Designed miniproteins, single chains, continued (2). Designs and how they scored, part 16

Each design is a single chain, and the fold is of that chain. pLDDT is the mean over its residues in the fold that is shown.

## One batch from the design tools (miniprotein)

Design m4555
Fold by ESMFold2-Fast:
Structure m4555 (fold): chain A 55 residues (1-55)
Amino acid sequence: SEVESILQLAEMAERSGGPRGAEVLREAADALRRLGHDELAEQLDKRATELESQV
């Protein structure tokens, strides 16, 4: 499923870490929001923010 593919990409991005990982999490959140999954998108945005704060 498209949602599953986006979530797998998000997991890989989080494991990679850093600013690029945060960027990809933001992109994944935007994709989920376009598909109507606002709650999942908000969770990814939060994870991106947490990753950015570790810099």
Scores: mean pLDDT 81

Design m4556
Fold by ESMFold2-Fast:
Structure m4556 (fold): chain A 89 residues (1-89)
Amino acid sequence: DEVEKLLTPEQIGMFYSIYDLLRQSDPEADENEVKAIALAQVAAQQLYEGNEETARKLLELARKYAEKAKDPSSALAAIRFVERGLARR
């Protein structure tokens, strides 16, 4: 799993917490879309904590999942929001 290769155990816990919350909201949601949104939210938290390089790697992985999604629009919007935060640094 590419997520587990890039993330610390604490970050993996955060990812699955967000993933589970999104799944509870829409159990029929596309797996790739949910993973992309969860990764973008973890990237936003890493950027807030000052971990810019980790945030960049998570956004790259999020984009790969978004590209596989049936409808990537929500995932791409989340990714772009975090990318704008990075561009201001």
Scores: mean pLDDT 82

Design m4558
Fold by ESMFold2-Fast:
Structure m4558 (fold): chain A 92 residues (1-92)
Amino acid sequence: MRREFALAPQTFTVDPSKANTVTLTAEFEAEGDARLSLGGPTVTDDANSGAVSHDGEAKGREKVKATATVQVPPSTTTVTLTADHGVLEEIG
């Protein structure tokens, strides 16, 4: 079975004096073998278009965990993360 999901926005403060890496992790229980695809998180309220997102993908049995990251440049003080492109596919 294929399930699409969006992760609720999460807002937090970061240190504006340095570049930050923010990690988004999704973990699901599945029946049998599963594949999880997680789109790279999007930074909202960052007026600096230098944020760089990386997608995550994982395979697992009974539990599947994928990690996606975003690199946030210096001078960012507040980050809101969204992940609108998540897909869980149960294979067997």
Scores: mean pLDDT 67

Design m4559
Fold by ESMFold2-Fast:
Structure m4559 (fold): chain A 55 residues (1-55)
Amino acid sequence: KEEELDKQYERALAVLDEALAAGRITPEQYEKLRENLKKSYEEWKKTGKPPILED
């Protein structure tokens, strides 16, 4: 489960990086989304379950 969370986090970071590179989001949005992602990741580690699973 923890390994799964790490993979989800890495995947989400890669998606954000790609979106920034493609110009779909601004650098400011990228920073905010990364902070949100980190908060979600910490919450997932703390509770042992994600709020939602998109996949």
Scores: mean pLDDT 72

Design m4560
Fold by ESMFold2-Fast:
Structure m4560 (fold): chain A 88 residues (1-88)
Amino acid sequence: MAREALLAGKYDEAIKIYEEEIKKNPTAESYYLLGRAYLAKGEIDKAIEWFEKALELEPTPEVYRGLALAYSAKGEIDKAKEYRKKAE
């Protein structure tokens, strides 16, 4: 359901579903997917906050790629390159 909403471009619906999942059981994956939904909406600072929470629980290549893309969108090129390297 939440992934289908995200794939269909229903970002607000996906965000609400992930927020409810996080209230019941916060996981690195749910924080990461919420970060992706905010990034897709262009809410870059919110995306970074959720990706950072995902890193606190479990650093994964996917989260590092998310942070690299978010910082690139902000024009923080050096930070984007560092996170991209960590994703490899």
Scores: mean pLDDT 80

Design m4561
Fold by ESMFold2-Fast:
Parts: C-alpha cells; structure tokens; sequence
Structure m4561 (fold): chain A 95 residues (1-95)
C-alpha cells in the first residue's frame, strides 16, 4: 500500500515537472515511481502482480520514449497523470 501511494506521488510530480518544461526533474520522479511500483509488485498477490506489471511496463516505456525523444513533454505529462490515476484505482481495489 505505501509503495503504491509513493508511486502516485512521484507520477503526479513527474506530470507537473513535464508541464513546467523540467524534463530532468520529471525523469527523476518517473524513475522513483518505477522503483516503488517494482517494490509493490514483489509484495503483491499473483492477480495484483499482473495489474502492477502492466503499470510498470507503461512507466518504463514512457521513460524509454522520453530518453529516445519519441514522446513530447506534453504527451509525457498526460501519460504520467493517466498512470497515476490507474495506480490510484488499483490501490482502491486493495482496500
């Protein structure tokens, strides 16, 4: 639960940093979110691991796309916000 809450915080901060044009800060927050999602996955049940794996792949794909210049900061901000919402939905199901 705590790792999912931290992932949401970092994804929201990444989205804000992308909107401000601070791509380096946004990447750091995205990497922190990926770390917290990976930690949550290690503690999760099998069914939860499938949902977490999809979110983790999404976050990792966003990071790779940014480093390769395939995604704009505006697109990255919206995608990070969408990922935060999906992590929040998963967290609500675990309560």
Amino acid sequence: VEHLERAIEHLERAADAFRQGNTEEAIKHLEEAIDHLARAMREASFEEQVDLAVLLIGAATLLVGLKNGRITPEEAAEYARWLAEKVRELLEKLR
Scores: mean pLDDT 82

Design m4562
Fold by ESMFold2-Fast:
Structure m4562 (fold): chain A 76 residues (1-76)
Amino acid sequence: LLEEALELGEKGLQAYQEGKYEEAVRLLTEAARLAEKAGDYRLAANSYFGAGLAYEKLGKLEEAKEYFEKARELAA
């Protein structure tokens, strides 16, 4: 779970850097879910934040805001 979350998070960040924002959203959202199941709330928060940034690049500002809010809640 945690190892898989880390691998998906890394691939999601790579997709973001390559401009593959839809793929980045999918990978980072899945990484966040697995991190939450593993109890790593910091990794989950960082992954939701990254997915939010990818949503901003796609012009989906409402979804971006929701993901940023999830990230803040988990980081507290």
Scores: mean pLDDT 86

Design m4563
Fold by ESMFold2-Fast:
Structure m4563 (fold): chain A 55 residues (1-55)
Amino acid sequence: GMTKEEKEEVIKTIEERIKNDESIEVLKIILEQLKKYETSQEIADYIAELLKKKE
């Protein structure tokens, strides 16, 4: 599973990619990778909200 520090790094990476106007498809791939290792509902919901705001 991912550590708390690794989860925070993934969140920062996703926020950075959103700021740089990366495609929603690329961000969805990152979310799927996060789910494969370990994802709390809170982290998944947060990322989903970020994607919704971008789109």
Scores: mean pLDDT 68

Design m4564
Fold by ESMFold2-Fast:
Order: structure tokens, then C-alpha cells, then sequence
Structure m4564 (fold): chain A 55 residues (1-55)
């Protein structure tokens, strides 16, 4: 099945999304700590959605 490869690609994109979100906040003048925390929060929300879709 393609399912395992598709899942791994989605996980990688979720990780990239969190890093980009952090970088975008830094570019907007957010503090390093605030941007990092927001990036991690975004990552956790996206991962939770991905896991809920699989259930």
C-alpha cells in the first residue's frame, strides 16, 4: 500500500509547516521565544489533525 509512504510525507510536511510558521513570525518581528513556541503549537495542532483523520 502507498499509505505508509503517504503518511511519512505528510509528517515531513507538517514538520516543515511548523518551521515555516516560526520563520514567518520571526520575519514579522516576533521574539525568538514567541516564534518558537507558536511554531511548536502549530506543529502539534497539524499533527493532531493528521492523527484524527487516520482514526
Amino acid sequence: KKDTEEFLEKVKKVEESGRKYEADLLAQGASENDARLAGKRHLMEELKKLLEELS
Scores: mean pLDDT 78

Design m4566
Fold by ESMFold2-Fast:
Structure m4566 (fold): chain A 76 residues (1-76)
Amino acid sequence: MVEEFRETLEQLRKDLEELEKLYEQGKISKEDFLKALENGIKSLEELKKVAPEEVLPEIEELIKRLEELKEKVKKE
């Protein structure tokens, strides 16, 4: 079960990297990118409610990273 959460987190990290790359290349809009970041944060917060304690630090780190990216993009 813990491994399943790790697989989900790893996929989310890869999806984020790809999404960020697409945004930097101008292939997705700022609005779409911000919506994706907001949805990612919400998904991670829901995951955090049911996740084992062992993976909570990884979830919290990803939430923080997404929040920082959202703040940065909003200032553009």
Scores: mean pLDDT 80

Design m4567
Fold by ESMFold2-Fast:
Structure m4567 (fold): chain A 64 residues (1-64)
Amino acid sequence: GKEELQVLLDELRKIVDKANLDPETKEEIYRLIDEARKALENGDVEKAKELLQKASEIFQKALE
């Protein structure tokens, strides 16, 4: 639900903050997290899921 997505977005942000990544990559992930939060505020749960998945994929790729 919405609450679960908010928790996942907060956790992803914390993990990214602690990760040793390029500043540009961190900024891209932060932007997607912020867009996902806005989608949740507007009740667009599907858009929030899509943006969270995209942010997670960018993060995972940056760790490879």
Scores: mean pLDDT 84

Design m4568
Fold by ESMFold2-Fast:
Structure m4568 (fold): chain A 90 residues (1-90)
Amino acid sequence: EKEKKEKARKAIMDKALLKMEENNYKLLSDEEIDEIIKEVEEKFGVKFSEEERKKLINEIKSFQEGFLELSEKAKELLIEKAKKTLKELK
């Protein structure tokens, strides 16, 4: 179960990157982040505790800030990597 949760965390981060690209690199709302977490929980058959969800939301917010400060080329490389990872999970 712990290994499934770590894989789910990585999938959540990758989906957040793709959602940011869809939103023209705008910060995701708490609602958008929670929706991504729910989708990944359902796909992986895992459940996050309230503490784990709060930590994930904070981690995604910090990740978003760092991502937006990257060069355009670095953003594109991370998005391509996320797309490949998520495609392999389908």
Scores: mean pLDDT 79

Design m4569
Fold by ESMFold2-Fast:
Structure m4569 (fold): chain A 94 residues (1-94)
Amino acid sequence: SAEDFLKAVKEAVDKSIEDAKKYMEQARKGYENAKKILERSQKDLEEAVEKAKTLPQAERDRLIAFYERNVASTQKLYDALKEAYDLAEKKVKE
């Protein structure tokens, strides 16, 4: 019947909205975790730079380069996950 069809459509719409909200929340948690990892890698680099002040140049350059690569990798992951969340939030709120 038309009544059964309308009920099915409403239930499908309600489910779609619920799933979209859950997806957005998962994406938010993902980028927030990536931010914490980035902040930790930045702190590790700061500590490495300080420690490197007493090292021979070759060892200093190698140590700093290692932690700079880690910061670059965690920054790239954070940027990608944040952009994904921003797109998801925009789509859900439109």
Scores: mean pLDDT 84

Design m4570
Fold by ESMFold2-Fast:
Structure m4570 (fold): chain A 57 residues (1-57)
Amino acid sequence: MDAEEAARAAREAAEAGAAAGVSMATLDGFGSPQEANEVGRIRDPEEAARAAREVAE
């Protein structure tokens, strides 16, 4: 799979996961949605894209 295509797919998946993650955080009863949102950012598309590029490199 091309690195650019992988990064693009990873970004799309991250966007879908981010929306679901926020709902999951509130459902799980996290004390602060801000903290849960920061954990969700670890799935940032930039990190996924960077990892894909490093693997392709």
Scores: mean pLDDT 52

Design m4571
Fold by ESMFold2-Fast:
Structure m4571 (fold): chain A 88 residues (1-88)
Amino acid sequence: SLNQANELEKNGRSMFFDGNYDQALEYYKKALELEPESSYSQLNLGDVYRAQGNLQQAREYYTKAYELATKAGNTRLANKAKANLAAL
């Protein structure tokens, strides 16, 4: 559900800020299982992989975030994903 996905995203963000990247990945991946077209979940997965130094995975997830956000007309998330790709 959307509410469950939002809760998982919030928990993932908390784990990310605590430096618990593996737990952050698990929460964000669960959110993505509930909402596969979520550009926000894709963007957050990219952020975690970038923090871990896994630039290949970060690029993949930022690219997916950009494509999904563009398809959905979400210009703000598309621009954020594009900026994050350029910063890799």
Scores: mean pLDDT 88

Design m4572
Fold by ESMFold2-Fast:
Structure m4572 (fold): chain A 74 residues (1-74)
Amino acid sequence: AADEATRDRILEAARKLIKEKGFDNTTIEDVAKAAGVSRGTVYRHFPSGTTLAVAAGLLEVADENIAARPELAR
């Protein structure tokens, strides 16, 4: 389906960009441009950058990111 093909394209672009310049230096806009889609299309398939990183196969980075969340209940 068109949605499935678009999702796969976004994942491919995200994997390449994160591998090239790291997770912190990769924006949703960079992924959208590399995949040839709008930012809204990326958010439609992946509501957050963390969801995109996990789906792109960065399981180890996702675990580290979850553990590093600042949850200060001040």
Scores: mean pLDDT 65

Design m4573
Fold by ESMFold2-Fast:
Structure m4573 (fold): chain A 88 residues (1-88)
Amino acid sequence: AQEHYNEGLDLLAQGRFDEAKAHFEKALALAPNDKKLQADVYTALGSMYLKKDWRNPENRAKAIEYYKKALELDPNHEVAKQNLELIS
């Protein structure tokens, strides 16, 4: 699970969004009871949509949805809190 999350982050940094998403989805599937890791993954998915095109309202809406999912799992997730505040 952690390995797929880390690979997803590397791919996201490279702008390889579809591959990053596939690795993030695999991380979620492999860690269904790890709320902390799932919150980190959902935060990364939100950030991915902003990195794709933060000016696109659909991408901002998807980012908001993912940051809210992260905060449902980890209410103290600092990155998700800060990013949600900036875009909502």
Scores: mean pLDDT 85

Design m4574
Fold by ESMFold2-Fast:
Structure m4574 (fold): chain A 56 residues (1-56)
Amino acid sequence: SAEELYREGLRLYSEGRLDEAIEKFEEALRLDPNFERAKRALSEILAGLGRFDEAA
């Protein structure tokens, strides 16, 4: 479920595995596009990493 993917993303984030955390949050949003917590988590991680994919 989207919630399970979100929780896995949080676990990966707590482990410092940022790329894997991003992937899980994106998977959660694929299942539930209105999942605001996953959207916020992605925005915060991408802003913190400076990994704005502004060219895509």
Scores: mean pLDDT 76

Design m4575
Fold by ESMFold2-Fast:
Structure m4575 (fold): chain A 99 residues (1-99)
Amino acid sequence: EKEEEEKLINDLIRQVKAVLEALGVEPPEFEVKSLDDAIKQIEKLADELLARARQSSGEEGFRLEVGAGILYIIVGTYNAIRRQKEIRKLEEELKKLLE
């Protein structure tokens, strides 16, 4: 499970970096302790890009807004994955208690 979480964190960071690079946005350095921490950092980055987009004009503002939108979709996707893993863990613990 810990190995699976590390893979999800790496996949999340890789996807975010690819999106930012494709949009001409410089990717930040990520230091993360858990999948939840990684998701929160990406959500904060999306909020920062959206704030910058609102202060920018023309093509730059558009790129930043699109970037923020894609990051919010990624955050939503990984929150759904995290929730499914927690449900599965609870089901396994309940099964042990019922046996």
Scores: mean pLDDT 80

Design m4576
Fold by ESMFold2-Fast:
Parts: sequence; structure tokens; C-alpha cells
Structure m4576 (fold): chain A 73 residues (1-73)
Amino acid sequence: NKEEAALLYEQAAVNKAESLPLLAANDYEQAVKIYSQVDPAKLEARHQELRKKFSPEVAAILDTAYNNAKAEQ
């Protein structure tokens, strides 16, 4: 299940985001790549919701990962 794989990557990113933001960005990039294949219509809304959970500094790192993943699509 690709959606389940994306959720696992997203959860890994969330768990690492404040302590290891660059590693969190790598996991989040993988989640975004999978979401773009299975639910592209909700991808932006999911990203916006995730950003609200973190500091502005971490949110910026996640934004970069999101944009990098989308650029490859």
C-alpha cells in the first residue's frame, strides 16, 4: 500500500523534525513523492497542515523538501 508507505515516511519525518531536521527532510521528500502518485489533489493541503505543527525554521526545511520532491514530478 503506497499510501501506508507515505504515512510511515511522514511519521519518521515528524519524529525527527525538531532534533534532526535534515534527516526529517529526506524522509518527508520520500513521503511527498509517494503522495504525488496516490493523492496529488490533497498533497498541498497535507503539506500546509504539517507545516503548522513545527517551528518556522523546521517548516522552511520541510518546504524545501516538498518543493524538491515536486520538481522531480
Scores: mean pLDDT 79

Design m4577
Fold by ESMFold2-Fast:
Structure m4577 (fold): chain A 116 residues (1-116)
Amino acid sequence: MEEREILRRILERLAERFGEDPSSVEALVEFAERAYEALNGKYSLESVAVAVFGLVMDLNGKPLSDEDLEEAARITAEVLREYGIEVEAEEIFNDVKEILENHRELLLQAMGLLDP
């Protein structure tokens, strides 16, 4: 229950910063949870959520640059710090880049945009 609230807060701040519709946040939370399960816990749920957000922005014709993804990672680390969780923004950024490069199809499947 607490993990879902943290995800919602991360995704709300990312949506505000990068101009995504806040009404999409609940769908993004569900996509992140499904992608996290499919990745068998290889990455943190928070890193998966940022990767899902980045993919959704790309699909909406607003691809995030490496600088944008670094900022998204910093925002995510800041939110986690508010909850007493210490994670380096660089670690989140590196995981997000690896997820987007190597697991794009899995993210599309988790979002229901690609048949399994």
Scores: mean pLDDT 85

Design m4578
Fold by ESMFold2-Fast:
Structure m4578 (fold): chain A 65 residues (1-65)
Amino acid sequence: LKEKLIEVLKKILESEEIDESLLEELKKLMKELGFSEELINEIIEGLKNRDETVIENVKESVESS
């Protein structure tokens, strides 16, 4: 599950456009890993808005795993 989450996160970060199917897969994986709905929504919203802070936090999570 954690490896799958990292793979999906990398695909989202590398995408030129927001892929809604990848965002939905990310939401499902985060829920399975026990992430709070609030945290999931913040991450998804940040990724959609290309928020540099959220993107950096996601990169750190991917690289540290």
Scores: mean pLDDT 72

Design m4579
Fold by ESMFold2-Fast:
Structure m4579 (fold): chain A 55 residues (1-55)
Amino acid sequence: SEAERQRREAEIDRLVEEMKKLFEKLTGTKISEKAYEAFRRMAEDLVRRREEEER
């Protein structure tokens, strides 16, 4: 449903922001666009796997 898709996107966005914050804290450097895209792909994979396992 649309609501489920919106919740999934919100969870992905949250995971990406947490990964970004952790990366910047550990490295002292802002992430690049390429690193951001990589984090987003990882977050999408994690959310999709959890949905398939938990649903």
Scores: mean pLDDT 78

Design m4580
Fold by ESMFold2-Fast:
Structure m4580 (fold): chain A 62 residues (1-62)
Amino acid sequence: MAMELLKKAEEKFKQAVEAYKQGDYEKAIKLLDEAARLAEEAGDDKSAAILRKAKELLRKEM
C-alpha cells in the first residue's frame, strides 16, 4: 500500500512539472498538493514537506 501511494505521489509530481513547463502554475500547485498528501499517507513525511515547500515557492512566484 505505501509503495503504491509513493508511486502515485511520483506521478502527481511529474504531472506538476509538466503543468509548470506549460505555464499553468495553478494546476502545478494543485498537483504538488496532491503529491504531498499521498506522500504523507505513505508515511514519507520528508518528501511531503519538500513537496509542500515547492508549492509555497510557486505561490510566491504568482
Scores: mean pLDDT 81

Design m4581
Fold by ESMFold2-Fast:
Structure m4581 (fold): chain A 68 residues (1-68)
Amino acid sequence: SKVEEELEKSIKEIERAVREGAPREEILRLIREQADKIIETAEKEGLSTDEINEYLRELGERVQEILE
């Protein structure tokens, strides 16, 4: 789905920023920007609030793993 593609793209962007040594403020801004893109894509695909929250939870869990 487009939401799954957007989630994977978002994770790769965040991984790249962390790997390249971007400052914490930039990484946090990028995370917010990517979360907004996921929400917008999911809403356009007609996903429920519960489904959107599941994708946001996955984003948060994977971001936490990257930052550890």
Scores: mean pLDDT 85

Design m4582
Fold by ESMFold2-Fast:
Structure m4582 (fold): chain A 75 residues (1-75)
Amino acid sequence: DKKLEADILNALGLMYLALAKLLRERGAPPEEVIELLEKAIELFEKALELDPENEAARRGLEEAKRLIREVEEEA
């Protein structure tokens, strides 16, 4: 079931995104935050390949990409 696989990938992406945000708030090195955000992006992109209508994955992807830009500008 592609929709179920997409939901699982989205859930994993959200976990990486949440961890990246937490580490950023705690002052972790930019490289560590970016690595987690890149993993989140990959997972959200795979979820959207399986289920293009997954709004949660689309929102997560947009947020993760925005956060990478912000972290890179601060580094």
Scores: mean pLDDT 88

Design m4583
Fold by ESMFold2-Fast:
Structure m4583 (fold): chain A 84 residues (1-84)
Amino acid sequence: MSKEELEEEVTVALYAMQLHLAVRAGDAEYVKKVAEKILKDAEKLSPETRKELVEMVRWAAERAKAQGHEDIAKILEETAKKLE
């Protein structure tokens, strides 16, 4: 693994952790801030990493919906569509 690949993997892992915690907390404002950062950073990431981000964000949206956070689920679904 190159330093560039490692940095991209760390970025994905960090966003996954932030979204999981924010969804559990029901914090729509924090989710929106993380989503905006993901969208800005995505254009600098490889296509493979961007696909991983889409899958991760969709998983977070499913979890939000299962927990009754429909507003958060909508933010994450819209974010995933923008990443495609």
Scores: mean pLDDT 82

Design m4584
Fold by ESMFold2-Fast:
Structure m4584 (fold): chain A 112 residues (1-112)
Amino acid sequence: ADAKKYYELGKEYYKKGEYEKAVEYYEKAIELDPDYAKAWAGLFYVLYKMKEYGKAKEYYDKAVELDPDLAEVYHYKGELLKEQGDYESAKKYYDEALKLDPNYKEAKESKA
């Protein structure tokens, strides 16, 4: 689906550190599929890294509302805690992401 394609492009731009482009493609994904919880989680994470905390919280709340067991939300919170130096809490969030989705590769790689 086109929404999934834009979500994957958002992830790729995020990996390159191109946060504004990551936001653009995640927004295109939710424009096509407003219920695409993964795209809302991606927006939360990128906006948090951009220090847009108010918008990040709104998109976090939307992702959790759509899918409270979304592994991506736990993974992204783990990454943010790791960046803050809280490795113990980060590990717990990675563990929860893997419990929710044992095949979630990003959380497994971040924990390893």
Scores: mean pLDDT 81

Design m4585
Fold by ESMFold2-Fast:
Structure m4585 (fold): chain A 87 residues (1-87)
Amino acid sequence: MKKKEAEKLYEKGMEYFNKGDYDKAIEYYKKAIELDPNFSGAWLNLGEAYEKQGDYKKAIEAYQKALEIDPSNVEAKKKLEEVKKKL
C-alpha cells in the first residue's frame, strides 16, 4: 500500500515540476521518499528539482542516493557527473 501511495505523491511532484513550481515538486518528492525511501526515481527527480533551484549540494546528495539504490541508473550517474562540474 505505501509504495502505491508514494507513486501518487511522485506523480504530483512531476506535475509541479512540469509547471516550473520546483518548491512544490520538492515537497511531493520528499513525501514520496518518506513512504518509499528506496524510490530511485523520486530521488532522481528531487535532485533535478534542487538543480533547477541552483542547490547543487542537495542535488548531488539526491543523485548519489538514486545511484546507491539503482547503480544501473545511467541518468542518475550522468546528472551526478554534470552537477559536480558546477561546484
Scores: mean pLDDT 86

Design m4586
Fold by ESMFold2-Fast:
Structure m4586 (fold): chain A 111 residues (1-111)
Amino acid sequence: SEETINKAIELIHELLFPDKKVVKSLEELSDEERKKVFELVRTFLALLYKDSEPYGFTPNDYKDINKLKELIKLFLENIDKITEEDIKEVAKNLNLDEKKLKEMVEKLKSL
């Protein structure tokens, strides 16, 4: 649902931009913030799909809010498939704190 996507955005934004003001929707994000959200979600999906690009998504799709919402929806539909090994690999690839990333994924699983 739109509400579930908005809550996911709030959690993802808190992870990626901990020093910034809380956001409630994708429309509140800057282009650079949307790009970072897109990169995080796409990196997880690439692991789940054995490094294949999700069909129909390109590197510039973060500029299209509707396409980014579709990608986040696909991510949430697959959230329960994400393992601790996947979290470790994404944290390494994107230079993120593994513990904070794990906490965010656990919160997303509870949505």
Scores: mean pLDDT 81

Design m4587
Fold by ESMFold2-Fast:
Structure m4587 (fold): chain A 67 residues (1-67)
Amino acid sequence: LSEEQIRNLAIVAAARYEFGVFDSVEQAVDWALSQLKYFNTVAAEAEGLEGKVSEETFERVRKALLA
């Protein structure tokens, strides 16, 4: 996975967690891993969410995806 792909997945997953779509960061990470075939869709959604998620939630999701 490229850094850009991980970043885009983390942005969308973090946003969905903060919006209450997922009950835990673990559920958000599981969802992100299921989206590995849909990078173009994830990239488009991430562009609209840039700067709209907390840095704390973003880093929690990003760190989990890199583990």
Scores: mean pLDDT 82

Design m4588
Fold by ESMFold2-Fast:
Structure m4588 (fold): chain A 65 residues (1-65)
Amino acid sequence: SMMEEEAEKAKKEFQEKAENKDIKGFEEAHARLVKALRALGKEEEAELAEIAGEDGLAELKSVYG
């Protein structure tokens, strides 16, 4: 599925952007991941990704923002 590929790609980018301290890239990858998970009907995973992304963004902004 194209959306499953998008979710996996977004997960990888999400982690890579966090490691590289790219706040904007992290936000964009996180938004794509949540959107893809919801499109796949994985609401619980989407909710977990939403929380993890909010926490990760807060941490990145506090240290590098």
Scores: mean pLDDT 77

Design m4589
Fold by ESMFold2-Fast:
Structure m4589 (fold): chain A 63 residues (1-63)
Amino acid sequence: HMSTSLTDLEKQVAMLIAKGYSEEEIAKKLNISRGTVKRRIERILQIAGVSSVDELRALLRGE
C-alpha cells in the first residue's frame, strides 16, 4: 500500500505534475534544480507504484 511518507516538497512536485507542469517548469516554480525534481519524481513513482510520469499524471487526474 502507498504510505503517506511524501515530504512537503514531494507533495508540491506531485501537485504541479497533476496540473500539467514539466520538470523544468516545476524546478523554476519551486526554485530547485531539475536534478532534484527528477529524483523526487522517481521517489513519488515508487510510492505510487507506477513506472512513468504519464502513469502518475493519469493516476493523479483519475484517468
Scores: mean pLDDT 78

Design m4590
Fold by ESMFold2-Fast:
Structure m4590 (fold): chain A 65 residues (1-65)
Amino acid sequence: MSKEEILEKLKKAEELAKKAFEEGDYELAYSIYGQLSKSYEELGEYEKAKEMRKKAEEAWKKIQE
């Protein structure tokens, strides 16, 4: 699978995580954003990995409320 195909799949997963967060499914959003952070880091996309980690932490804070 090409890097471009992987990035497109990660983008679709990000859209799913955003929808989950907006619908109050913070556990699903946390899981997906956490996986996205690791996937972007493995691809060397460190800024994207950091953004996904921040979004995962926001979802985790909502779970703890």
Scores: mean pLDDT 84

